# Designed miniproteins, single chains, part 103

Each design is a single chain, and the fold is of that chain. pLDDT is the mean over its residues in the fold that is shown.

## One batch from the design tools (miniprotein)

Design m3590
Fold by ESMFold2-Fast:
Structure m3590 (fold): chain A 70 residues (1-70)
Amino acid sequence: LVAELIREKAPDTDEIVIQIAEAEIRALAAKSPDEVAGAAAASREMSQRASDPRISEALAEAAEILEKQA
C-alpha cells in the first residue's frame, strides 16, 4: 500500500527510499498489538516528518486507508 501510493504520487522517488519507508512502517506495525492500526500510526508520523510534500501526501493517504480498516 505505502510503496504503491508513493510510486503513484511521486514516481521519481528513488526505490531505496520507498523500501526504507515501507520497512520502517512494517517494523513499527509489528511492535503494535494491532498491526493495521500500528501501520496507520507509523504512516501518519512519517508523513509529518517527510521533506517531500508528495511523499508526505502519499503517506497521509496510506494512513487514512489503514485507519478505515483498523
Scores: mean pLDDT 77

Design m3591
Fold by ESMFold2-Fast:
Structure m3591 (fold): chain A 76 residues (1-76)
Amino acid sequence: SKEELIEKMEEAVRKYFDTYIKANKLSPEQAAELRKQVDAGIAHMRAQAATLSEEELREYTERFLELVEKEIEKLK
């Protein structure tokens, strides 16, 4: 379903930023502010994803997840 694809993208984004916070040793205050911005970004992403067909979203999600995994690896 579209919701499952969107949830996978949301999880990937959250995993990236959690890894980023740890890698850059952000303070609790900096981490909290970043997470707030991430939540806003996810809301925007969900709105945009809703305009795509399930087929388009599936192809986009596969590419997006691969890109995010690669970016996470670069943070290590």
Scores: mean pLDDT 84

Design m3592
Fold by ESMFold2-Fast:
Structure m3592 (fold): chain A 74 residues (1-74)
Amino acid sequence: SDEDVARARQELAQLAYQLQQLEVNRDSIPSSVAISQLNKLKDQLNKLKKEFPQFRAETDELIARINKQIQQLQ
């Protein structure tokens, strides 16, 4: 439904914002905490992608950014 798509778009925007905040604040948080938060965002993005495949390109971009951040932190 249009309402479900609108909510999914809002969730995607919120997840993108949370990722940006983690990227900006990387030097200010412990690596273990950052990795935990990044994995939570990745899980939510994967769930969103499964339910709303129309957002696959956007979710895949964010997941790729998360994977890069996790590799840099390990």
Scores: mean pLDDT 88

Design m3593
Fold by ESMFold2-Fast:
Formats: C-alpha cells, structure tokens, sequence
Structure m3593 (fold): chain A 97 residues (1-97)
C-alpha cells in the first residue's frame, strides 16, 4: 500500500517506526491525494537526508499541483511557492525533535 511505502521511505531516511507512523498519519490527515501524499513523504525524506536538490525537485512538483488546484494566477512563481513549501515542512519537522 502507499502507507507502507511511505513508512518504509521515512524509516530509510532515519526516522523510528513510531515517528514514521505519526508522520504518515499527519500526511494522510492533510490530503487525500495519493500523489501529494507520496511527494510530501519524498520531500520529508530528502530534507532528513540533507538532499537539497531532491527536496527542491519534490517541492516544485508539489507547487505545480497546488497552483493548479487553487487556480493561482499564471504569474505565481513556482520556485517561490516551492521555497514556501520547504520552509513549512521544515517548521513541521522541528515539532518531531
């Protein structure tokens, strides 16, 4: 299942079983979109591993999905939105420390 895939990914990124289960619950509570759930998990894993390039890649994909879902103006900068997403996720991860 997607849940099992996310838990495995987060554990491979250094989280305990309990932390990974708590985080996947939070991801599932935030969105019912499986593509967004997987991208959020990949972004979190990249940030935990210190992989800034992969974190930016996943954040940009999330930004593109959000721009389309919210009907944001064409002038909205995907890179700026991706930076906002990264900062939001980093702030949320501080609550797990």
Amino acid sequence: SLREKIIKLLKEAGLSEEQAETLVDSIEDSTDDPEVQELLAKLIAALLKGDGEKAEEYARKLAEIEKKKLGLDESVDIDELAEIIILSVKNALELLK
Scores: mean pLDDT 84

Design m3594
Fold by ESMFold2-Fast:
Structure m3594 (fold): chain A 100 residues (1-100)
Amino acid sequence: SMREEILLAVESAIARYRWLAETTTDPEAAAFFRRVAEKLDEVKAALEAGDYEEAIKLLEEIIEDLREAKRRFSDDPELVHQLEADIKAYEEIIKRIKEL
């Protein structure tokens, strides 16, 4: 179902940001990745509770955090491209939640 696909996408994003936080050599990037993973955990909790308004709000906050991170880490083009992809993915997730 659409709801299960959204939950799997969020769970995959949580796992990836946790992995990035543990493997990066940049302590500022590690702190950023940990904060994103924590906010994504809150998105998952909101989705599981059926609180779609809160899930959308948290995803919008994450998108703004990612836009700020693109400016902060602008010297890392691979990270910038990944953050751009994540912004688009999370905008798509918001759109799908609104259809639930």
Scores: mean pLDDT 90

Design m3595
Fold by ESMFold2-Fast:
Structure m3595 (fold): chain A 70 residues (1-70)
Amino acid sequence: MMSDEELLEAAKEQLDELYKRAKEEKKSIEEVKEDFKLFIEIMKDAGFPEEVIKEVEKYAEKKLKEYEKE
């Protein structure tokens, strides 16, 4: 069983990969928002701890703001 810290780290790495792919594919901000939303929804459906989900949502918001400014 993974710790909350390990789950959070893995989720952040996955969001970073989605961000990198979006940059490479020149996705719109709306496409990136949908990709991040789907990822978080999958985590919720999989029963990830609420604390991990909350931290991942914060990280996703930071990445989306970064993407929008470019």
Scores: mean pLDDT 81

Design m3596
Fold by ESMFold2-Fast:
Structure m3596 (fold): chain A 91 residues (1-91)
Amino acid sequence: LKVEVEQLPDGKVKITVESDAEGAASILVLLRDVDTGETVAMQQAPAHERIELTVDGAKLRRLRVYVAYLDASGQILRTELAGEFEIKPLP
């Protein structure tokens, strides 16, 4: 599992997730604002595909990235915390 977080010049945050999960049919990426507990974004894609999400970072300070692995029937096999990232305020 590879997660990259890039802060864009316009204050948006781009999150890229790549999974090599054997036995999973799809993955669900869940982005949470640590400070509010709110779900900022959620996206499902076939396993082994690159997922890119772009979110507004203007008030986001800490982001948690969770990944759930799903089988072909949509059952959750496992969920993991892929990372926690601090978002820098723009100057």
Scores: mean pLDDT 79

Design m3597
Fold by ESMFold2-Fast:
Structure m3597 (fold): chain A 83 residues (1-83)
Amino acid sequence: MKPKKIEIKLIDRDGKEVTLTFESTDPEEVKLAEEAKKKIDEHRDNPVEQELILLDFLRKMNGEQPLTPEQRERLRAALEARA
C-alpha cells in the first residue's frame, strides 16, 4: 500500500512557515496526523499553540499519554520565553 502524505505547516519563532511531511500506511496514524493538521491550521496566528499541538500528536504516535494541562502550561511558558 502506498503511504499517504500529510503536510503540516507551522509558523516558527521567526514568523517563517515550515512544512513537515508525515507519511504512513496505518489508517489510525493517518487519522491522528489529519486531526493534528486541522488543529494546527486553526492556530496559524499562534505559533506556540501550533508547537504544543504538534508535540501532543507526536506523543500519541509514540503510544504516550497526551500532555497534561500542567505539562502544556510549562511548555507554553518555555516557548513564549523564547519569543
Scores: mean pLDDT 76

Design m3598
Fold by ESMFold2-Fast:
Structure m3598 (fold): chain A 94 residues (1-94)
Amino acid sequence: SAEQEELRRLIEGLERLLAEAREALAKGDHVSAATLLGTAVHGLREFIEKHKIDDPELRELIERAEEALNARDLETALRHLEQAVGRLREIYEK
């Protein structure tokens, strides 16, 4: 379906963004890491809003990632976003 194809592209894009953020963090490039993580949060929020996804766990993981970004805790933000991608995959692949 069109929604499943859009989801697949989103997950692939998010996994790439998170991998790039991890690399940026490993190199001490916190500015690039924060930008990549913020882009991932925005993409996740747009998708859940567009498709009216009502999953409390996914919403909480995104909210925790946003709070970590606001606190400049990029490693915690990355972890929560990786968990959010896993939850999104679980919702659609079962």
Scores: mean pLDDT 86

Design m3599
Fold by ESMFold2-Fast:
Structure m3599 (fold): chain A 65 residues (1-65)
Amino acid sequence: MTAEELAQAVAEAFADFPALLVLRRLREEIEKAREDGNEEMAELLEKAYQLLLTQPAFAAAREQL
């Protein structure tokens, strides 16, 4: 799975969820992956997070953080 595929899958699966909640959850998962020593997963999730921020709804949600 590529970061682009992961970002698209998250956006589609959580379309009805608040974008702010989705972004917070992804940050928590990135931190957890790093604490677990899973740098490959942390990098994949971080790339997906940055790709989500290119979408207007997620970019606006981040400004509220």
Scores: mean pLDDT 77

Design m3600
Fold by ESMFold2-Fast:
Structure m3600 (fold): chain A 94 residues (1-94)
Amino acid sequence: DAVNKLKATLAYMAGKAGELALEYQKRGDVETAKVMEEAARKFIEAASTGNKELAKQAIDEMRKAAEKVATVDPEKGAELQRLADEAQKLYDEV
């Protein structure tokens, strides 16, 4: 159902945000890495607790991060934007 799909999507996004946090830390982009870590933490918490407010905050943070990432890596930025759009669609269905 939509709730289970949302939780699965949030868990997937948490994993992706975590991977990007490590990548940007290795590249010396501490600010982008920090944003990705914060988004990952909120996605994990939202997925675990079912807290819709945290899910919305995490989606909004991912969109802002996608815009920032797109300035240096348009392909990665587009991927993050797509994931945020998928999560938003599922969020709106519940």
Scores: mean pLDDT 78

Design m3601
Fold by ESMFold2-Fast:
Structure m3601 (fold): chain A 97 residues (1-97)
Amino acid sequence: SCNELLKKVSDIINAIKNQDYEETKRLSKDAIEKYKNVTCDEKLNLKPHLKDIHILFDKIDCMNAYLNLVAGLKGENFQIEPIDFIWTLYYQLTYCE
């Protein structure tokens, strides 16, 4: 359900705020596998979270992935489907490996 997906987004954002790369990656993968076909009526506003996302990508020395993520989000005016945010985040995190 969308409510379960939004709870998972909250858990992912909390892991990002804690600068926990492994937990962010693990939670994102789990969410994609369980909720890939779930759509929500309301989009996520990611502007408040950009600083924490920046810090996480800086910590793992992967600023190119952060810039790619931000470029995609700018196209959406930082308002994105919850599952699409998790997909792009996970893709950029795994690109850093």
Scores: mean pLDDT 85

Design m3602
Fold by ESMFold2-Fast:
Structure m3602 (fold): chain A 71 residues (1-71)
Amino acid sequence: GVATIPVPGVAPGTEVIVELTDSNGTKSVARAVVDDDGTVTLRNLEPGDYDVTVRDEDGKVLHSGTYTATV
């Protein structure tokens, strides 16, 4: 599945750390680059709901929310 996560106010091309927690409480971490639309796209996720925290390299929280990965 695919989830698209907005990161407003962050410059395109910025590398971010995306922390994911699935509905079973399993945690994973991905690195992504902010797109021209101010979003990061996570691919190859199992479909379902994820709690997401986006951080910069210094650990500052840029965005958080719950997002659904679609088929």
Scores: mean pLDDT 81

Design m3603
Fold by ESMFold2-Fast:
Structure m3603 (fold): chain A 81 residues (1-81)
Amino acid sequence: MKKIEFSPEVRAQEERALAEVPAIVDELSKKIDEYLKNKTKENEIKASRLFTALGLLEAALDIYGADTSRIRELIKKYSKK
């Protein structure tokens, strides 16, 4: 079995990255709302790409065992109508 040892520096970077996740989720939600407010073909494509990014982020966080409830709620919000 592959055993990975994390240095204190690597662990600090991982913890810092995970701490940034709520801010990233809020930023993505805000941008989706901005693009959907002014519906153009370009903005619909951008909103769709950001929606896909939320799904990818949920999958990555699930692997880490982090809370995905906020991302799931946003996915539900944008999947309805």
Scores: mean pLDDT 73

Design m3604
Fold by ESMFold2-Fast:
Structure m3604 (fold): chain A 65 residues (1-65)
Amino acid sequence: SMKKKKEEIKKTQIQEAVDFVRRLVAEGVSVEELKKAIDFWKKRGLISDEIAEAVKAELDRIEAE
């Protein structure tokens, strides 16, 4: 099913985006700066709403630890 392939690609893109921001936090980039960057990229249409939401959820989780 073409629909199933699209969902698998989307899940991979979300996971890669989450892993990327997790690495940036580990390298010393602030959670606040990353949240601003994600909002900017979403506003510019460079990332999907689902990627932005998943990344923000991970940043909120890191900030709560």
Scores: mean pLDDT 78

Design m3605
Fold by ESMFold2-Fast:
Structure m3605 (fold): chain A 56 residues (1-56)
Amino acid sequence: MALAEEAVRLAEEAIRNDSWNAAIEAEVFDLLDAAGDRETLAALERRLHAHHGIPL
């Protein structure tokens, strides 16, 4: 829950600030995996796809 929300915020902020990189990607994925939140995973995938055209 909180971990999944933190992961989404981190990803969104990194994308917005053009700070996305492999280290941030690994951290975001680790947080999402720990959270096990299917809805948040789908939401993040949708955001990444809409912003970069790349699915999670």
Scores: mean pLDDT 66

Design m3606
Fold by ESMFold2-Fast:
Structure m3606 (fold): chain A 66 residues (1-66)
Amino acid sequence: SSEQAAQIAADALAEVLGVERDPSLSPAENVRRLLAQASPEQIRAADARALAEARKRGLPLAPLVD
């Protein structure tokens, strides 16, 4: 779901940036705020982590991924 995707993306961004998500904000709002703070290199790292986590959880994305 879009909510699960946003949660995974927020967690990946928070981990790469070394910060915690704001639990008072939606997953989508956390993604927006963390993206505003991230460098292009951090965004690429977070995207890779989010994709790996989605695959680990068995979320259907195939056959095309990114």
Scores: mean pLDDT 74

Design m3607
Fold by ESMFold2-Fast:
Structure m3607 (fold): chain A 79 residues (1-79)
Amino acid sequence: SPVKEELKKIAEEALARIKEAVENKAPLEELQEIYFESLGELQAKMKEAYATLSPEELEELGKYLEEVMKEIDELMKEA
């Protein structure tokens, strides 16, 4: 599904941005701005996913997004 692939890409790009910001020792405020911007993009696209994806695809996508968000949360805690 194009929607599923777009959501995965948004999540992966968010993780990459957070990793780069942490490596560059960005202030917590900048990390929070990246986080909330990315969360907004994911929430907007999830509305489309709920309309188009099967329950099974939504469960698989949800597990993937949960893993990415967990990695972001761990990086944010270290900053």
Scores: mean pLDDT 82

Design m3608
Fold by ESMFold2-Fast:
Structure m3608 (fold): chain A 76 residues (1-76)
Amino acid sequence: ELKERIVAALARLERGEVPIDTPLISLGLPPDAKITINGKEVEPWTTFADLGLKEGDKVTIEIEYKGEKYTFEVTL
């Protein structure tokens, strides 16, 4: 369920339906999870724009939550 919800949220971002200046927590990512974007650990309130990323950039998102690791590749 969690993985499916994350995949759906990231798919909306990839389609340009969500602005890149939206905080990661607002996409439905768990606030107590360890989130890594392109190898850099970030806070749940971080935006892709805060990281200097822009539309068309390919990013690797890693989420570690309750001992499980999820890896996603998304084009912004």
Scores: mean pLDDT 76

Design m3609
Fold by ESMFold2-Fast:
Structure m3609 (fold): chain A 80 residues (1-80)
Amino acid sequence: SEEMKERVDRLAEEARRLLEEAIKTGDKKKALEGLSLIAMVRMIGAIAKLEGDEELAEYAEKKVESLEELAKKAAEIVAK
């Protein structure tokens, strides 16, 4: 649904904001929070796929892909 796409957008935008700040500051808590929001977007996509909502599943997957470089850098901050 469009409402679920809007949720995906809000979660992805907040994740990007948190991850960018974590990369600038080295803040492990913000890195974990941003990664957690990406996990929520992945969960929405997985549930959508199980329910046969291929459009929402693909939308969520593309949002996760758009964040992959930030997620990689954030994971390195957490791993330290």
Scores: mean pLDDT 89

Design m3610
Fold by ESMFold2-Fast:
Structure m3610 (fold): chain A 92 residues (1-92)
Amino acid sequence: AKDLILEALKAFAEGNYDEAIRLLQQAIDYLKEKNVNLPLYFYALQLLHAVRLAKKGEKEKAIRILENLKRFFSPYDPELAKAIEAAIEKVK
């Protein structure tokens, strides 16, 4: 599931919003079905919300969600935090 989220963040940073949404939905479905890693599940849900907001042009709301996720995950998962930073720069 983490690899799908990293691929989704890469697509998001490239401006491929539909691909990011597709990959995030796949990750969410997997995590929900397996009923494992609840923090990663809620992370993926918030990230999906941010991608949808960015696609609609609600940049400030999307950035706020991404910055909150980056701050939360920076001490636990530096790779995810770095990928989020790239997505923030794309949305700005």
Scores: mean pLDDT 80

Design m3611
Fold by ESMFold2-Fast:
Structure m3611 (fold): chain A 106 residues (1-106)
Amino acid sequence: APVTSVEDVVRVAARALGRLPGFTPEQVERFAKALREITKGLSVDEMAAVAATAVAVVSYLLRKQGLSPEEAVEKGIEYARKVAEEVKQGKDPLEVTARVLKELGI
């Protein structure tokens, strides 16, 4: 689906998370709520970078590190907050995302 708003970014990220094995609707809603909170005041492009980081971290931790869905969601939210804070400080969203993912070995 085309991404045209902040809510579209949240919806796409939540659907991507919900397609990973072991995720419940409650965990998907927890993730969506956290994304809405941490991305307040960001542009659609900045929010997309934050959301993409969160989904990539969750997918990596679940598939490669063997974390539970609950642990993976909390870590994904943690890394999304780190990216959002640096972006809010005026750093380039794509550079921040690339650096954070590289630090995790993604």
Scores: mean pLDDT 79

Design m3612
Fold by ESMFold2-Fast:
Structure m3612 (fold): chain A 69 residues (1-69)
Amino acid sequence: MKEKQKKALELRDKGLDYMAENTAESLKKAAEYFYEARKTDPLSGGVFGSMYGSALTGALTLELQEQQS
């Protein structure tokens, strides 16, 4: 595999680990990793961009729910 693809996949896997924790803070960290993965391998940017959007939306949703209680 190309080195850029390997690095992007490593960043993706780290992001997925943070997604599994399912807290506002962990989802923000997941979004940062997916953003870096997209930046590292732009050819896969659509997939990583979708992951970034999902992580960011999840984090904001959890923060809003916490503030409304």
Scores: mean pLDDT 79

Design m3613
Fold by ESMFold2-Fast:
Structure m3613 (fold): chain A 87 residues (1-87)
Amino acid sequence: MKEKEELIKELLEEVKKKMKEKGLSEEQIEMILDVIKKTVEEMLKDGVSLEDLKKALKEMLENLDEVIESLADMNEEQWKQWKEAEK
């Protein structure tokens, strides 16, 4: 359990840092972090192994630069539509 929580914490800190560097608003940062937390929570509910979680988080980090750049170009309305469509 400690290992999973540590990996999640590291991911969230890395994401927050990257978003600040890309100039995202505080609101956008909070929305993105909320989506990531929900995704991780769903994985934990599914009983994902530590190894699978680590792999998924690493893949998220590798793709986050492109995702953050894409999200930084979105206006508030487009961001809401994206979040709604992902549900």
Scores: mean pLDDT 69

Design m3614
Fold by ESMFold2-Fast:
Parts: sequence; structure tokens; C-alpha cells
Structure m3614 (fold): chain A 102 residues (1-102)
Amino acid sequence: MLEESRELIASTGDVPATEEQLERLRELIESLKDEVAKKLAEAMLEVLLLLGATQEAMEMLIEMIEKGKEKAEEAIAKTPEEKKEEIKEELEKLLKEVRELV
């Protein structure tokens, strides 16, 4: 294996997320019709930002949201409203705890 190839991959992985990628991801999250899916996507973004978001990590999250949108909507549609509210409350609590770690 070439050492130069490994350095290139490592360098790419260390490149911080662009403002354009952040804006696109925020727009994708806002386009989500279901509040539970929106809160989950917001939580994933907050965790990524806490861990030092890279361009590669942001692209992966964008792709996961785009590919997962239909499946997420289907899964959430099968969830009772009472359970959705409980999930939202737990997710907001986790987001608060994550923010307090920063």
C-alpha cells in the first residue's frame, strides 16, 4: 500500500465541513415533514458538529437523509402519536445534554 495514498485520504478526512454543506444539510432537515425525523436529523448534526464535522462526514449524513427519507417517513407513519411525543422529549433531553458537554 502506498503511504502517499494514506496521507491523501487522512488529509481529506480532516478537512472541515463547508458552509455550503451545512446550509444544504439544514435545508434537507427543514424539508422533512415529520417532526421526529427532523429532531433525529438535528441530533445527528449536533453530534457531528461536537465531534468536529469533516466534509466526508457531512456528505455521508446528507446521503443518508436523502436515501432514508422515504423509509423514515414510512416507519414514523406506523408509530402512534403518543410514542412520537415521548421520542421527541427524550431526543430534546439528549440534545441538551450533548450541548452541555461543549
Scores: mean pLDDT 62

Design m3615
Fold by ESMFold2-Fast:
Structure m3615 (fold): chain A 94 residues (1-94)
Amino acid sequence: MTVDQALALLQQELSKAEGDAAGLAAFLALKQPDPQTAAAVIKHYLDQGGDVQALAQALKKIGEAFGPWAQERIQAILAELPADHRQLLEQHLN
């Protein structure tokens, strides 16, 4: 799958996730052009009191559904998160 194809699929899934704040945050982060901007989306969701477990589950499901492309992108995003936010998410991803 090309990056452009993956981003188009993420945009379709984002429109389906209207009732799921964690899913929306996960899809919005993954469609960002760079890991720093994506990490800022994740940080904003968590800073607003977003559900860490629900966000971790959404990221895990996306990684499983979209395969290596999404898994690599998720790891890049986690690397750009502040230590506290990264630790919270990694506790629920493993």
Scores: mean pLDDT 74

Design m3616
Fold by ESMFold2-Fast:
Structure m3616 (fold): chain A 68 residues (1-68)
Amino acid sequence: SAGSAKLEAWLREHGAELVEHLLENPDSLTEEQKKQQREVLEILFKEVEARRKPTEEERKHALEVIEK
């Protein structure tokens, strides 16, 4: 998948730091970063759901960020 593959490659370089910031302190992000990371979280949700079921807390935090 073109979009997911490109995003996955980007996440491999920045993903761990990005997801950590999103789940631990989403409020520190700018509007542009939030928008980009909402898209990342949507795709990441589907990827993680298929590979590893995220915890309720992880899912809740990600959904809360997307809702903002």
Scores: mean pLDDT 59

Design m3617
Fold by ESMFold2-Fast:
Structure m3617 (fold): chain A 85 residues (1-85)
Amino acid sequence: MVRNSSLSPIQHALQYFLLAVKYLKEGNEEKAFEYLKEAVRLLSTLPQDSLDKSLELMKEFLRQVLPEEDFEKMWKVIDEELQKL
């Protein structure tokens, strides 16, 4: 059966989002924001429909795992990177 033969951009972006959350919780905002920017850049290579769905999924995930203040910090970085597209 055919599975993903390589990590898709969505899977890479998810891994970077998880790393960003980890580093933010550890107090390493610099690394957290770098991984977050890389995740957004990877997602920007997707068709618009896939990008929109992935962003909504990530927004929901971040809301569940982060306090509101940390969510706002992360989403501001995402929004700023999206504005560069």
Scores: mean pLDDT 76

Design m3618
Fold by ESMFold2-Fast:
Structure m3618 (fold): chain A 68 residues (1-68)
Amino acid sequence: MSEMERLRKEFEELLERLREKMREEGVPDDIIEARIKSAREEAERLVKEKDLEGLRLLVDLARHELES
C-alpha cells in the first residue's frame, strides 16, 4: 500500500470516529453530514493533486480533534 493510500484510509477511519463524537456531543445530523462531506471532498482533492503533506496535515488535525 502506498503512503497516500494508507493516509486516505486512516482519514476515512478518523472521519467515522469524528461523526460518532459529534453525534454524542449533540451536534445536529445535518451539520455533521455537511462537515464529513466537506472533509471527504478535501481529502479527494489532495489525493488527486498528489499533495502528500496536505493529506498528512488533514489526518493530524482530525486525530487532534478526536483526542480533544
Scores: mean pLDDT 84

Design m3619
Fold by ESMFold2-Fast:
Structure m3619 (fold): chain A 69 residues (1-69)
Amino acid sequence: SLATRDTAVGKGLGKDVPVAETPPSQEELDELARRAAEARRRGDWETEREYVTKLSEGNHGYNEARRRE
C-alpha cells in the first residue's frame, strides 16, 4: 500500500500540518510572473525556474479562489 505517513513527514508535512495558509494575491502572482519573464529574458534559467516553481505553488490556490469570480 502507499505510505502516506512517510510522505506526510517528508513531503506533505508543511502543507497539511499548518492547516492555515493564505494563498498569494493576484498582485503577488503577477510580480512573480514578471520577475520570471525578466530572468528568462536575461538568460537566467536558474532564477526563472525558481520563480516558476513558486508561481506553480501559489497558482494552485489562487486559481481556485479567483475561479469563483
Scores: mean pLDDT 60

Design m3620
Fold by ESMFold2-Fast:
Structure m3620 (fold): chain A 55 residues (1-55)
Amino acid sequence: GAATDAGSALGEKYGLDPGAQDAIGTSVESAVESGVSLSEALEAVEEGLEEKLSE
C-alpha cells in the first residue's frame, strides 16, 4: 500500500539494500495501522535512520 511504498522509498533515499527498504516499508505500514499518521511514521523512521547513519 501507500505507506509501505513511502517507507521503501525512504530506505532507497538513504541508500539501503532492497531487503532493508522492504523492512522500513513494513514498519511504516504497521505504524499507520496502529493509528500513527503517515507523516509521523515517516518522520520517526527518518529520524532513526539519521541517528543510526550518523554513527
Scores: mean pLDDT 79

Design m3621
Fold by ESMFold2-Fast:
Structure m3621 (fold): chain A 104 residues (1-104)
Amino acid sequence: SSRLEQLKEEALTILEQTVEFLEKYVPEDKESIEKIKKLVDKAKKAIKNGDIKSTIKYIGKIVKELKEVLKKNPNLDPRVKAVLTVEISALDFIRDRLERLLEE
């Protein structure tokens, strides 16, 4: 499905951008960055292997960890919080669309 291939490509792009953004703007939260990097590696492997169920699972875990970054770092620049909130929403959107494709 061209829709599935588009969602996979968008997921890969957002996941890579999210890691780079965290390393640049939240470098002090090393524990969360390490956890997210491991989950991103697992998500990227699942995406490349066409394992949609594992992709959904790892995106969900990444979203949960990003929400914890926001919770643990209340004094982050509001612009940094806004970008992370947009990335969380984008990943949740992709996850929901992937889940719907599994039901078709």
Scores: mean pLDDT 89

Design m3622
Fold by ESMFold2-Fast:
Structure m3622 (fold): chain A 68 residues (1-68)
Amino acid sequence: LTPEQERVLTEFRDAVTAALQAHVAANPDWSPEELEAGFREVIQRETDRFAARHPEYAALLRELADAM
């Protein structure tokens, strides 16, 4: 990876992690099944957001998201 790609992927991973933590914290009354159903939606939302900002890295972002 180039330094630029590494930076974008690191920011993406950190953003997804923060979003997932926020999702869990915001929904204390949700069942584990309801939380897990939301995880894929949260990951997809962050992936779309980063791909829109960095279309040149969209393929790498999608690969990383699929690995989550």
Scores: mean pLDDT 79

Design m3623
Fold by ESMFold2-Fast:
Structure m3623 (fold): chain A 91 residues (1-91)
Amino acid sequence: MADELYEYYKTLSKEERLKFAVKVLQLFLMTREPEYARLLLKIARDDPEIFKEAVKKLFPDYDLSNLFEDLPYLLTPFGLREEAEKVAKEL
């Protein structure tokens, strides 16, 4: 479950958290599973620098300013738009 995976994530070093965040982002984009959507949002909220680095590592040419629009859009199908809009303001 997303909560259990996030508790595991918090035990990791910065380098391991970056690798984990990249994998979560990849799995979310590939599967569109709700548990990865929730986990991704928790990482973006509580560890925004690692989240931004993971996005850039997976998409080097991506403009991070677009996260303000794209993160809420991507999470809308999961009922997470409002929370994602609040998180995106801090990114």
Scores: mean pLDDT 84

Design m3624
Fold by ESMFold2-Fast:
Structure m3624 (fold): chain A 87 residues (1-87)
Amino acid sequence: GAALVEKLRALVPSERADELEARIRELMPAHREEARELAERLREAFPHLSEEEALRLAQELLALEELNPEAAELLREMLEELEKKRE
């Protein structure tokens, strides 16, 4: 499981991905409590994720949603398609 940032680089130009990565890292601590509930849902959808990986991904997704809701939605769609292809 690559970090959210690595998957984001596939969706946006490199310069924008670097700026978003920096802003996501700054906002991640503020979303820690909300991320716990989302992390449990992510582990149900993606059973191969560890608790730490799911929590980190949840914090990154919430931070991204605050900065760029459209990019967060595209990433959610990508994650859902990857899981469907494994079934």
Scores: mean pLDDT 68

